# Designed miniproteins, single chains, continued (3), part 55

Each design is a single chain, and the fold is of that chain. pLDDT is the mean over its residues in the fold that is shown.

## One batch from the design tools (miniprotein)

Design m9884
Fold by ESMFold2-Fast:
Structure m9884 (fold): chain A 72 residues (1-72)
Amino acid sequence: MEDAILEAAAKLAEKLGPPTEEQIELARETLDLEYPERMALIRDKYSPSLSHEEVDKIIAQTLAAMLRIRKE
């Protein structure tokens, strides 16, 4: 799962600029969570009415931030 999603996240970060501090903090909070729990937390933080596509974009941004945190 990491190759496609992480590469999409990296490309998204490059296209939209570096991840924000909010996205980095969200990534830190979700780092140890599985994908379904991560989705639930994102919806809880932003909005439970987010579409699947909107949630996927937020997850990609969160993963882009996570790549920066874990790169060292």
Scores: mean pLDDT 64

Design m9885
Fold by ESMFold2-Fast:
Structure m9885 (fold): chain A 109 residues (1-109)
Amino acid sequence: SLAELRDRLVAMLDGLIAVLTLVREQTTDPEARALLDELIELNEETRALLLGSDDPAEILAALERLLEEQDRLIAALADSTDPVERVARGVLELDRAALERAIARLRAL
């Protein structure tokens, strides 16, 4: 159901926000820090939308935008040798798979 998908997505976003916040505090590269700040804000906005909206089309648009921004940050971190940034990239890559599955389910409605 949409409610079950919402609960799982909110839990995923809560975990991702926590990890990204930790990475942001330890990141020294200004470009990566700016992208982390933008992604944290977008994840918080998406979380609020998931809790406040019952419109599958609005939820779908928010998830598609989040996926695009995650891909942008993954690309920015591609050449990072920093262990904390590499962990963040790994988490983003795992969450990308979950977002793609959620988008596919919403498109099937």
Scores: mean pLDDT 80

Design m9886
Fold by ESMFold2-Fast:
Structure m9886 (fold): chain A 65 residues (1-65)
Amino acid sequence: MTLEVTLTGEKPMVDSRGNVYEGGTTLTLENAVVTVRSDGTVIIRDETTGRQYVGDAADMKITEI
């Protein structure tokens, strides 16, 4: 599914390749799967690239487009 991910907090999101995304960043992922952990950790997998993003649910907004 196509997702828009907006980082709204102070904690950055990090991807599986070591890239860091700061607050105010918006990412559009055309083929993504989201897993939310009980501790508030969010894992987003881009199925097109195999890239995974890890962040905190309190510091992001995810919208299905």
Scores: mean pLDDT 81

Design m9887
Fold by ESMFold2-Fast:
Structure m9887 (fold): chain A 77 residues (1-77)
Amino acid sequence: MMDKEARMIISSLDFTIDMLREASRNNDSVSISVYISHANSLIKEAEEIRKKLTNEELKEELDKKISDALSTINDVL
């Protein structure tokens, strides 16, 4: 079952997105680069978890969080 892994990666993505938004507000180019790299790694892991996930509600939440992460990365680039 991937439910625990899905909940954990959602939390990690949420935290990283918040940190990326804060770094962007502060014009911290170094932190922006670090959090973009971390977010991209988490997105790849999340996509692998998604392939094994059968819980539709968690799958929807994970898809939404991946989309939010990608949108945030695009906005700060």
Scores: mean pLDDT 85

Design m9888
Fold by ESMFold2-Fast:
Formats: sequence, structure tokens, C-alpha cells
Structure m9888 (fold): chain A 90 residues (1-90)
Amino acid sequence: SSLQEEVLKTIVKKLEETIEKARELIEQGKNQEAIDLAVETMDLVIDALEKVEAPEELIKKVREKREEIKASTDPEEVIRILEEVKELIK
């Protein structure tokens, strides 16, 4: 649907903005803040996907990626996972 397409585009844009901000935080040595921002963005993405009734398998994969971000100690891995989520939604 047109509404679902617009929401998916908005999610992609939000992920791109979060990736940029997370990279800035990492450059400043604020690794935990970058991870926290990524988790917060993933929660918003999951909520948006559920509200537009996106495929259950997509929501499940995004939820798994959120847990990987939360468990990560490598900020570069967090950026990679956010980019993977963006590709899943495109």
C-alpha cells in the first residue's frame, strides 16, 4: 500500500540519520551512546513496522538485529548491523 511504502521510506531515512549520528558519537569515543541511540532507533523501526502490519518474518529479523546491537561491544559492528537493517527494509 502507499502508506506502507511511505513508512518504509521514512524508516530508511531514519536509519541513515542514525548511522550518521552513531558514527559521530564513535569518533568522539562515545561508544555506549552510539549503541543506545541505535537500540532506540531499532525500537522505533520495530514499532513502525508493526503499525503498518509489515511481514512477520521482516519484523522478526529486525528484532533479532536489535538484540545483536544491544549485545555488541564493537561500535563498527553496530554500524554494519544498522546498514543490514536498512537493506532488509529497502
Scores: mean pLDDT 88

Design m9889
Fold by ESMFold2-Fast:
Structure m9889 (fold): chain A 111 residues (1-111)
Amino acid sequence: DPAAIARLQADRDALLTELFRLLSKMPANPSQEEIVALLERLLDWMRANGFSPELIAAVELALQAVREADADDARIIIGVLVRVLLDQEPLQSSIPSVNALYEQLRAIMNA
């Protein structure tokens, strides 16, 4: 459906714009709690604005992963989410859980 594809693309672009805006206000080394708060705020905004279910599911998965992570892994998870939203290759990582998250996020976005 061309209209559904166009909506997903528009929602993705709006999400990236808001995500980068929120990230630009973060400290250089944000805590896990600060990243959780950012993603919770982003999800509330997405739900209030009728975003695509696929994008909501992707951000929900990233939030779940961040809640289970330390601060260093939480920062890596945000990078993975950004990479998936930009349709870019994964960050080089030796951490299997980070690579699995990228594949899960990509699968949700391509559903």
Scores: mean pLDDT 79

Design m9890
Fold by ESMFold2-Fast:
Structure m9890 (fold): chain A 97 residues (1-97)
Amino acid sequence: AKMEAIKRQVADLAAEYVRLGRQLRETAKAKGVDDPETQAFKAAAVAQAKAIMAQMDELRKHLSDEEFERAALEGALRAAREAGDEEAARALEEALK
């Protein structure tokens, strides 16, 4: 229960991190890498990524390295499936075996 909740939080943060990276890439594709909106989004995305990493580091203290890695991979897989990224999803499914 408690450990399961922590693993879920790690998975949710990993999914958020993957979605953030995808959103930045899609913004750059739509607007261009040098567009002021893309640059502003990149600055905000870097700040959010640092906040996500800090939260994940706090949660990591309650898990083994294997448990943390598995939870993070499960979150990344969820984000890949939501995005329809079949190649990334298959690679992550293989890594989780």
Scores: mean pLDDT 84

Design m9891
Fold by ESMFold2-Fast:
Structure m9891 (fold): chain A 68 residues (1-68)
Amino acid sequence: MPPARAEFTEDSVVVTGEFSPVQRRVVAAEAGRHLGAAVSPETLAAAEAQTGDFRLVREGDTLRVEAL
């Protein structure tokens, strides 16, 4: 399987590949801390299912999911 990766930028988190459920929990916690907004593993799973590779961007007190 292709390796999953999370890239942390100044204002976003870029997710490529498919994380396991355990990895999604870790990535969600780290993304939430990095962006200063609540990120759930369910949000990551939904984004993966809809887009494959995606970017999380902080938009005020919320998050926006962008397809790559």
Scores: mean pLDDT 78

Design m9892
Fold by ESMFold2-Fast:
Structure m9892 (fold): chain A 98 residues (1-98)
Amino acid sequence: KSMEKMLISQAIIFGLIEENLEKLAKIRGVSVEEIKEYKESILEAAKDISEELYELVKKIINANEEEVEKIIEELLKEGRLSENAIESIKSIVEEIEK
């Protein structure tokens, strides 16, 4: 469950930043290529847990901002995302969207 929440949180960050991977790479202290590999590793890790989680993570990564906001509300109601995770996501997204 802890790993599931982490994978979902990372998928939300990718969904919200859209194509701005350069700033995420700078924040994480890695290359853009490593960030792309990390995104693929998140998808692989989700798939190893369940097909449902893989499809959810894939959907979130490919969602637009409005779709991600609706998914966040649903995940919070289901207990699949924490308030602390939302604060962390907002902090990262704000740094990327500067």
Scores: mean pLDDT 76

Design m9893
Fold by ESMFold2-Fast:
Parts: structure tokens; C-alpha cells; sequence
Structure m9893 (fold): chain A 68 residues (1-68)
């Protein structure tokens, strides 16, 4: 898989999980999330597993803060 395909997959799963928990992202926020995942893969040279773990941790933190 290309980094673009991996970033799209991770970003789509993150958006889906956020939306399932009532958190709707704007198009700009969705783009920022994608850009972050791309940076993790390309600039930081993280594996798919490492990037996924960091994004899941971020998503879980956002959901936890929202659920009070």
C-alpha cells in the first residue's frame, strides 16, 4: 500500500469512530487529520501500526473529553 492509501484508511477510520461518538469534523478538520497522518508516515517515517496507534490514542482522548 502507498502512504497515501494508508493515511486515507487511518483517517477514514478515525473520522468514523469520532462520528459514531457524536463528534462531527469539518472538512478543514478532516484535511488537518489527514495531513497529520501523512506527516507521521512520511516525515517521522513511522510504520502503519505506529501511526495507527498514535491516531487511535488521539481519537480516544477526544472521545473521553467529549463524553464527560
Amino acid sequence: MSDDEIAEEITEEAIKKLEENGIILSEKQKQSLYDMVMSLLRDEKLSKEQALHLVESLVDSIIKDAKE
Scores: mean pLDDT 81

Design m9894
Fold by ESMFold2-Fast:
Structure m9894 (fold): chain A 108 residues (1-108)
Amino acid sequence: SRRAQLAEQAIAKLNEIARIILSNEDELDPFKVTLVLFRLAAIASNIWVALRNPNPELQRQILRNAQSLVQSTLEELKKMLENNPETAKRIENLANELLALIDEMIQL
């Protein structure tokens, strides 16, 4: 289905964000890295739970919660990467693409 395709694309964006964080982990606080990775996993879980929910309104609510988690995670990532603006910008671009994919899933 179109919704499943959008979810797969969203998960791919989450995986790319995780990969970028892990490739820079030696320059970052390991506690904050762990926290952000758990938040990315929570976003992925919410997307998959939403897709399996038979109630369309609950599905949309869970996806809106996922959007809020992406936004709060991005703000934390920007703080962690204040000394690496190029990496921060790359993650922000991926997060914005992820938000657009989730929004498209909500509109279906």
Scores: mean pLDDT 89

Design m9895
Fold by ESMFold2-Fast:
Structure m9895 (fold): chain A 88 residues (1-88)
Amino acid sequence: SPLDELADELVALAEDVENGQLSREQMIARLEELARRFEDLGLDSIAEVLRRTAEFIRDPSNSENKKRLMTESAIGLILMKLEVEKRS
């Protein structure tokens, strides 16, 4: 399903973030693309979380550790929301 594909991509993004393999620009691009895809499915609240996370990463005043934690937390929250939706 489209939701399963997006969940798999979120898991892959979390792995890449944890492994430190993504540049700032790559993280932003993946978050923005995922936000657009969730918005296309009518999941606007999830898209907003992803866009807010991308804006946090764009801000040079935020530390690299805060950017990583914010991204990981956002992905975890979204994965939890998708599990609830699958059971509804």
Scores: mean pLDDT 84

Design m9896
Fold by ESMFold2-Fast:
Structure m9896 (fold): chain A 65 residues (1-65)
Amino acid sequence: MEPKEYPELSDEQLEYARRYVEENTGLRFSDELLRELLSYYMAKNNGDLEKAAEALVEDLKRLLG
């Protein structure tokens, strides 16, 4: 899949990303911010949820040290 716009996320996908981010970074985001971030990474990773969550966490770790 090659989305031209950010994909709409299901609650299940959002919950997966929330748990993954919290477990790997200790960060808690609002649902709105998490949806925006995950949608961006989902678009970059052709709708691959696991790769999107991994890429988001990797970027957060690089920013936080």
Scores: mean pLDDT 75

Design m9897
Fold by ESMFold2-Fast:
Structure m9897 (fold): chain A 65 residues (1-65)
Amino acid sequence: MEAKEIIREVAKELGIDAEEKTIEELAKYLESLGFTEKAVIRSTSRNILPIVTTVEALRAFLKQL
């Protein structure tokens, strides 16, 4: 199963509206660390995804100022 699909599934489970770009970048990052186990990718994504999406939302908000 692709890391990108696992991250997308986790985002839906958490009710997070993650942008596709954010999901792709996180997938590349986890793959670069050698994370190939589904459970490890899911666990790490649950911790990181809320932080990354909050930062992305803040950046988008600041862009409008």
Scores: mean pLDDT 73

Design m9898
Fold by ESMFold2-Fast:
Structure m9898 (fold): chain A 80 residues (1-80)
Amino acid sequence: SSLQGTRDALETAKELVKEGNFKHASFVADQASRTAESLGLSDASRHARQGSISASQGNSDSALTHLDRAISTVDSVLSS
């Protein structure tokens, strides 16, 4: 599903941040943000976007915090 695909992309972005692959993490998080917006998940989209920006700046802590918030939002919808 598009929701599951968005969640998987956000988890992939987190792993890329943990690996120090900030450019790829930023790209994947930005794509996940756009997909979340198309699904009407505004909070997940905003957090994924902030995760992308933080990753592009090499800020691992901020990137992971925002990506976790995006995942939590997607998980709340998947559980509904």
Scores: mean pLDDT 88

Design m9899
Fold by ESMFold2-Fast:
Structure m9899 (fold): chain A 64 residues (1-64)
Amino acid sequence: SKEEKIKELIEKYGKELADVLERAGLSPEDAKESAESTIRIMVNQGWSEEDIAAALAGAKADVE
């Protein structure tokens, strides 16, 4: 199901995205919530796992 895909992608990428958001100035709690919400929105908008991974790589580059 779509919900199972969302949970899988949050498990795979959620911590890395939250880490990027923390480096950008969010608190750990806000970063976790924002990371999970962002992944959920992307999946609901039809993004592939490859697109999500590419977006995360870009975000990581922007906070270096």
Scores: mean pLDDT 83

Design m9900
Fold by ESMFold2-Fast:
Structure m9900 (fold): chain A 85 residues (1-85)
Amino acid sequence: SMSSVTEPVNQLVAELEQLIADLRAGRVSLPEARRRLQQLRQQAQQLIQLLETRTPPSPEKQAYIDRLQGALAAAEAALAEAAAA
């Protein structure tokens, strides 16, 4: 059921968006941000693998994968920008 992944997807996206906000506001150190991103990346990659392997392709499934990948890319970009400053 897609409902079993909706909450984890929404939570991971929210946590990635919060990490971006914390980085931009200076509320998190670079070492802490790297640790948080590594943990969130591992969780997102596991969830993407479950989505890709368990069910036939669907627009809803692809939308969840796209949201997770987009949120990860945005967080990685924000960390790279913060590290370069």
Scores: mean pLDDT 84

Design m9901
Fold by ESMFold2-Fast:
Structure m9901 (fold): chain A 74 residues (1-74)
Amino acid sequence: MSPEEKALEEIEKLEKEFLAALSKAPTDELYQRILAAGELAVEFKKKLKENKDNEEEVKKEVERYREQLSQLIA
């Protein structure tokens, strides 16, 4: 539980950074990136729930999601 809660807090912070970056380029591309980010969030939350009792796996999923979000911004 604690590792999952901490991971969710980290993801909320990353999502805020992602939205701040996207707000600088309001285009059709922004809409597509928001949809892609939504899909990533759904998959991430599923993986987080599956591994909620395994701190090491939770950390791996958080890092994977962070990398995927970074690619959407770049």
Scores: mean pLDDT 71

Design m9902
Fold by ESMFold2-Fast:
Structure m9902 (fold): chain A 83 residues (1-83)
Amino acid sequence: SKKEEHLKLIEESLKLIKRVVERRFRDHPEVREELLRYAEELAKELKEKIDKEPLSDEELQLEIHQMSQEISRRARELERRVR
């Protein structure tokens, strides 16, 4: 179904984001773990949003991009605290 395809795309995007976080914060386990939990929470919120109201493919791509940008924003904030 369309919903299953969208959920899979969210999971695949989350996997890529987690890989980037693990590489970037390899030497900062506390920051890495916090960002991984945050990424999982944002993905969960997006999945819940799709459960309540179906999105178009274009809308989903935008939501995934916004999720990635929000994680990047928090990563920069946390990086400033450990330097």
Scores: mean pLDDT 85

Design m9903
Fold by ESMFold2-Fast:
Structure m9903 (fold): chain A 67 residues (1-67)
Amino acid sequence: GPAMEATKEELIRNLVRSLGLSREDAERVIEAVEAGDYETAIAILQSHGVPLVVARAAVADIAEALK
């Protein structure tokens, strides 16, 4: 619904602004987390130079926000 869409938009903006992802790749990270595919989400973040520890923390935060 609209509240979830607003949360996703905020998460996308944070991934783009803070971690240097493209909007398309940020959307792919959110989709992977929603699907429970955390390995794919981490891999996308790492492909943008995000260290594993930071990528894992980001995925955990996204998963919590999407509850």
Scores: mean pLDDT 86

Design m9904
Fold by ESMFold2-Fast:
Structure m9904 (fold): chain A 50 residues (1-50)
Amino acid sequence: SVNYTVKKGDTLSDIVEKEIGLPGRVVILSNVKDAPAVGEKLTIKYRVTG
Protein backbone atom coordinates (compact mmCIF):
# COMPACT_ATOMS: atom_id res chain seq x y z
CA SER A 1 0.00 0.00 0.00
CA VAL A 2 0.98 3.65 -0.53
CA ASN A 3 0.23 6.69 1.64
CA TYR A 4 0.09 10.02 -0.24
CA THR A 5 -1.03 13.61 0.45
CA VAL A 6 -2.92 14.94 -2.58
CA LYS A 7 -1.51 18.04 -4.33
CA LYS A 8 -3.31 20.49 -6.59
CA GLY A 9 -3.89 18.95 -10.03
CA ASP A 10 -3.22 15.36 -8.94
CA THR A 11 -5.33 12.51 -10.28
CA LEU A 12 -5.28 8.91 -9.05
CA SER A 13 -3.43 7.95 -12.26
CA ASP A 14 -0.73 10.60 -11.61
CA ILE A 15 -0.29 9.43 -8.01
CA VAL A 16 -0.05 5.76 -9.06
CA GLU A 17 2.54 6.64 -11.73
CA LYS A 18 4.68 8.70 -9.33
CA GLU A 19 4.55 6.32 -6.34
CA ILE A 20 4.41 2.89 -8.02
CA GLY A 21 5.83 3.56 -11.51
CA LEU A 22 3.74 0.84 -13.18
CA PRO A 23 0.31 2.46 -13.78
CA GLY A 24 -0.72 0.11 -16.61
CA ARG A 25 0.05 -2.98 -14.49
CA VAL A 26 -1.60 -2.02 -11.20
CA VAL A 27 -5.05 -2.92 -9.86
CA ILE A 28 -6.37 -0.49 -7.23
CA LEU A 29 -8.01 -2.38 -4.38
CA SER A 30 -9.06 0.61 -2.24
CA ASN A 31 -12.18 2.73 -2.83
CA VAL A 32 -10.33 5.89 -3.94
CA LYS A 33 -11.78 8.66 -6.12
CA ASP A 34 -9.90 9.51 -9.34
CA ALA A 35 -9.98 13.25 -8.51
CA PRO A 36 -9.53 13.45 -4.70
CA ALA A 37 -9.53 16.72 -2.72
CA VAL A 38 -6.27 18.70 -2.31
CA GLY A 39 -4.61 17.97 1.04
CA GLU A 40 -6.48 14.67 1.45
CA LYS A 41 -4.38 11.79 2.78
CA LEU A 42 -4.88 8.66 0.67
CA THR A 43 -4.09 5.06 1.53
CA ILE A 44 -3.91 3.33 -1.85
CA LYS A 45 -4.02 -0.44 -1.67
CA TYR A 46 -2.94 -2.10 -4.90
CA ARG A 47 -1.82 -5.30 -6.61
CA VAL A 48 0.76 -5.49 -9.40
CA THR A 49 -0.46 -7.62 -12.34
CA GLY A 50 1.65 -9.53 -14.95
Scores: mean pLDDT 68

Design m9905
Fold by ESMFold2-Fast:
Structure m9905 (fold): chain A 64 residues (1-64)
Amino acid sequence: NIDNGIKEGNDAGDTKGVNLFNKSKDYYNNGNYDMAKKLYDEGKKSLDENIKKNEERGKELSAS
């Protein structure tokens, strides 16, 4: 759900994903479910990309 996405985004430091989830929640609360779903999917994609990026950066910093 959107609230879990916001929490996970904050935990991962994904400001972009958190912003997308917040916008999704606003659209959901306004009854625009199509836009809410689109932004939620974009937020999930951003979160996944940010987690992978953080994992790769962690490997590089550990290997240096």
Scores: mean pLDDT 76

Design m9906
Fold by ESMFold2-Fast:
Structure m9906 (fold): chain A 75 residues (1-75)
Amino acid sequence: SVAKELLELAKSLNENAEVYVNGDTIVVQVIAKSKEEAEEIAKALEEKAKSLGAESESHIQELGDEYKLTVTVKT
């Protein structure tokens, strides 16, 4: 499934990655230690979603010394 592929990729890049599924929408959340790490993970997940025929968007939020990445994928 698209969700399983995204979870496996996200976990390989950051072990604290979480995936939530709501109908046709998959949300991947990652807490990164740098903006660069968050941007690299976002790009990898967006490219993976595209390869699986899904559309995605990413949002990075600065949380003090950490960066919260949210990637939303629509199947």
Scores: mean pLDDT 85

Design m9907
Fold by ESMFold2-Fast:
Structure m9907 (fold): chain A 96 residues (1-96)
Amino acid sequence: SPLVDAAVLFALQAIRALKEGNEELARLYAEMFVRYFHKLSDEEKKEFYKRLAILFKYLGEENRQLFLDLVREIDPEVAKELEEGIDKYLAENEFP
């Protein structure tokens, strides 16, 4: 899904900006992420949670928490939906 691809890209760019100390740019990417997230269907949200779960396995828990904290500052409801969606995906899909 092009919308899922865009949402994942904005999440990744927000994390990169945070790591570079560019809080203003990080916030801009997180705001674009929230806008695209609201456009996702329920099926696209499931695909998105899967892709974010894989991304955060690669990037690590610290980067997951940094991103979720940034999203929570912008839209607490979206942050809650992300946390619940990722955790549900992980609970339903055993490792490795």
Scores: mean pLDDT 83

Design m9908
Fold by ESMFold2-Fast:
Structure m9908 (fold): chain A 80 residues (1-80)
Amino acid sequence: SARREELVERALELARRILALERAIAEKAGNAAAVAAAEAAEAQLPALREYLLTQSVEELEEIVRELEARARELEARLAA
């Protein structure tokens, strides 16, 4: 299913973007512990991929919506 594969890859792209934003916010705040936490979370991306591959299209669409909302929230926080 092309749609399922598209959603898995989109969710992974959003997860990478979220981690990059969290790291940027932490760097702006001078929070070395939060920078380290964001870097450690990047190591969990293969496990996230395995989890996403077990999800239905409907579940993946919801996950993508939640990740898009989180990315927007973090972009707003970084801009402030």
Scores: mean pLDDT 88

Design m9909
Fold by ESMFold2-Fast:
Structure m9909 (fold): chain A 64 residues (1-64)
Amino acid sequence: MSADVQALKERGLEALAKGDFEKAKEIVETLQRLSEDAQRAGLDELAEEYSKAAEELQKKLEEA
């Protein structure tokens, strides 16, 4: 995972741990947008990393 993807994922997890669901949702949306941007740029591996991070965070958000 790239440093940027990991940093955003960690921020999202920290927001969830603090009960800041609005911030967590914002980070999920940011990760999804960055995945789409990476796909348009032909950066398939980076797009997959962003997409997976968004899915993991979204799953935890739904479980909270």
Scores: mean pLDDT 82

Design m9910
Fold by ESMFold2-Fast:
Structure m9910 (fold): chain A 72 residues (1-72)
Amino acid sequence: MMKEIVGKGTAEGTPSISDETKQKIADATAQAAEQVVRDEGLEKFKLSATGPAKPADTPEYTMKVEAEAVVV
């Protein structure tokens, strides 16, 4: 069996949308998703994180993260 957890993260910084910034935001979002999965008591999971969808009015970026976990 498996459980899918969908989350979103935000990262604040310069409004530069570079590959480096995108990677940092993806890493931060992945960490947030992993924390949620752990809090749910899940043993294993598959995590997918994407870069910023687009910059907000402020130097804030949002991302979509999907975590799919297998629970026994």
Scores: mean pLDDT 47

Design m9911
Fold by ESMFold2-Fast:
Structure m9911 (fold): chain A 96 residues (1-96)
Amino acid sequence: MSRELRLRLAELAIETAKAILKGDIEKAKELLKELQKLRDEAKKAGDDATAAEGDALIKLAEEAIKALEKGDEKKATILAIALALRGIGLEIDAEL
C-alpha cells in the first residue's frame, strides 16, 4: 500500500470531519471531492486496500454532510467523529 497516499487520505478525512463539526457545508463538500480524487488515484495504482479505506471515509463524509444539510446536527456530529477516528487510525497504521 502507498504510505504517502494513506497519510494524505487520513489528513483529508480529519479535515473533512473538522469542517462538518464547524457546520461548514461548502468546505466539507470541497474536501469530499479531494477524498474521491485520492480514492480514485489509489484504485488506478492497484492499491485496492487504500481504495477500500477511501470508500469507507467517503461514505461517512457523504452521510455526515447529508445529515448536516437536513439539520440533523446530532447525526452529523456522530458521523464526523467516526470519520475523524477512522482517519486517525489510518495515520497510526501508516506510521507503524
Scores: mean pLDDT 85

Design m9912
Fold by ESMFold2-Fast:
Structure m9912 (fold): chain A 78 residues (1-78)
Amino acid sequence: MKKILVVEPSAALRALAKAALSALGYNVNTFSSAAEAINYLNANPDTSFDVIIVAASSLTAELIDLAASKGIKLIVVT
């Protein structure tokens, strides 16, 4: 099953993204900040994600570098 990680500071938009992607058959983990997502990825190194979807306001250089180093696709949402 494809796994998607979502970074979105808005609780309403996180809930919408999780509902929409889960309805399409994806396994979705959501976080309110890039720091939380990075902490999760570092704490769970055996967990692989296919895509990271990040709100433009939450995009950080550290998240970009981590996604690139792991070969995870990064999608930025405005």
Scores: mean pLDDT 83

Design m9913
Fold by ESMFold2-Fast:
Order: C-alpha cells, then sequence, then structure tokens
Structure m9913 (fold): chain A 80 residues (1-80)
C-alpha cells in the first residue's frame, strides 16, 4: 500500500468527519432553538427538536467512526 494512498484516505476521512461534526453542531443548535421556542409554541416545536436531536446524534456517530478510521491511518503513516 502506497504512503500517498494512506495520506489521501486520511485526509478524506478527516475532512468528512469535520464536515459531519459541523453539520451535527448546526442541527444541535437548531434543536436547542426549537426547545427554547417550545416553551412558547408547545408540543410541535418540541417534537421537531427531538427529531433534530436524533439527526445530530446520528451525524456525531458517523463522525466518530471516521475519526477512528483516520486515527488508524495516521498511525500507519507515522510508522512509515
Amino acid sequence: MEIEELKKKFEEYEKKANELRTQASQVADEAQRLMDEGEKTGEEARKKAIELGDQANQLYREAVELESKARELKKKIEEL
């Protein structure tokens, strides 16, 4: 396996993990805003906030998986 291929995969995983973390943070912020509004607007806003919270959790899980793969690749690159 070429060092260049490992570096490229590492960069791809790291970039995608960062993108997913950014998306998760944005979705979590939106969920929080709807929870704050839910005190004023009631159950519909709370249900949407829960759905967005679930989406944020899924994006965080995907980011963690990619970060794990990136760490493994980084170790292989550093050993070379």
Scores: mean pLDDT 80

Design m9914
Fold by ESMFold2-Fast:
Structure m9914 (fold): chain A 58 residues (1-58)
Amino acid sequence: SESSLLAVAAVAPDEWLPQLLPVAKQLPANKQLEVIECVKNASSVEEAIACLKQLASE
């Protein structure tokens, strides 16, 4: 969703965006807070991707 894309863009380092945006696009708008938490708590882009994919599976 666009809301999830905006959430990722607001909190993620620019270098992570190419890898995170395709995953965030698949997430529902009602998971925006969880998306922010996933990205902010991740130590690496791989960790952020894993967290976002877990949200997408719900």
Scores: mean pLDDT 78

Design m9915
Fold by ESMFold2-Fast:
Structure m9915 (fold): chain A 67 residues (1-67)
Amino acid sequence: VDVPVSDEDVEAARKAVEEGRKAHPELQETYDKALELLDRARETGNDVDLALAEIYIGIAKVEAERR
């Protein structure tokens, strides 16, 4: 069986997105893309989608710090 992406990592990322969306509604589009990628990572087990979601979360955090 293909190893699914870590549920703990996905849940941690989802919590970060939820908190970020509440704090920075102007970054909602970036966080929405991260959530879609997290959902795809869970469905497909593809670690690339998880990595992309983490990149989007990182981008949103950097943008929040600079604005």
Scores: mean pLDDT 74

Design m9916
Fold by ESMFold2-Fast:
Formats: C-alpha cells, structure tokens, sequence
Structure m9916 (fold): chain A 100 residues (1-100)
C-alpha cells in the first residue's frame, strides 16, 4: 500500500539523517549501520509498492553507495548521504500526497 511505502521511506529518511550525524561525529561504523538500515527499509518499500519498485530499488542502491563512500572517502560519503536523504524526503512527500 502507498501508506505502508510512505511509512517505510519516512523511517529510512530518519535513519539516513542519523547516518550523516554519526559520519560527522567520526563514528563511521554507526554511520554505515544506519545507512544499511535505511537500505533495508527502502527494499521493503519496493516489496510493498510494486508500482514504485524501481524508484525504491534505485534509492536503496544509493544508500548502499553512500555507506561504502563513508569508509572510502568521508567527504564524498557525507555529500552522498545528504543527497540520498534529500531524495528520500522528496519521495516520502510524494507518497504522502498519493495516499492522503
């Protein structure tokens, strides 16, 4: 359902914000953990909303790429985490309009 997809994407957005916070604090292991949690929620959103599946899969992949970049290049990782969080926020807002 669109409402369930919204709830999952909104929670993923919150985890991406936490990932960025931990990355800024130098806790790279927690930053990766929260980015991976966001990826899992986005994959679940794709399973719940088949019509949006490609969008959720692409965003999940972007979250995984952000997690990898945090360990390889913190500056690029922080930029990518911010981009993915912004995209998740926009996707959440779009989904909310579809079910409300």
Amino acid sequence: SDKKAYELVEEAFRYLVEAEKYAKEGDLDKAVEYAEKAKELLLKAGAVDKSGSAGFQNLAKAAEEAAKLVKEDIKKGLIRLGEVAGLASMMSSSLKLRYE
Scores: mean pLDDT 85

Design m9917
Fold by ESMFold2-Fast:
Structure m9917 (fold): chain A 71 residues (1-71)
Amino acid sequence: SMPPRRYPFSGEEATEVLTTSDGARIPARRSDLLKLLGLRSVAEFERLDYQTVLAAVHDLLSSGLDVARLA
């Protein structure tokens, strides 16, 4: 059986490589993603499903935002 949809990070130091619409690979820490989404805590991050988080990050990156700058 398939597990529930969740963001694959556990903790603020976790890092995932995000693929932008132009095919670039950007390393993003959970804390950086919180800043991009306007969230204040990891608990709020874990309430969101995986696809919702990725869609929001994709929209922000497509506007020219550089995730690496947020560290």
Scores: mean pLDDT 55

Design m9918
Fold by ESMFold2-Fast:
Structure m9918 (fold): chain A 90 residues (1-90)
Amino acid sequence: SAEELEKKREETLAKLRSMLKQIEIQLENYKEAKRKGDEQKARFYEIAIKNLLEQTREFIERAEKDGLISSKEVEEFREQLERLEKELEG
């Protein structure tokens, strides 16, 4: 039971890190599209990033409710998410 909880916790943290990395990749794609003046591509990446930000926020809330991540980890992930959201907004 304790080992199963620790395994789920590790998988949850890995998934959160993966989701944040995906947002960072899409954000770089967004910045590149804006730099090149590709407004259609920039809009596509903006929508994708906003969807990923919302999905990641929901996943953090669920993980917190399930006791899979600590309050400190929640704060750290929320700070990372806010930083990425500000980068999207300019």
Scores: mean pLDDT 89

Design m9919
Fold by ESMFold2-Fast:
Structure m9919 (fold): chain A 60 residues (1-60)
Amino acid sequence: PYSVEHLVDLFNKGSPEEADWALETLYEEFGYSHKEIGELVGVSQKTISQRLKTIRQLKE
């Protein structure tokens, strides 16, 4: 498991795969809302919602 700060760093500085994993982990394991994740990583809630939808569509 990673800290929230480490996951935020992975989203901003990591590979696309690391960013997607960090976003999914914040949502699924930590239970943050799309709005809260947006606030943590510095992007809009709409951007987080669209990215999570895309991640889910790519996996299934």
Scores: mean pLDDT 79

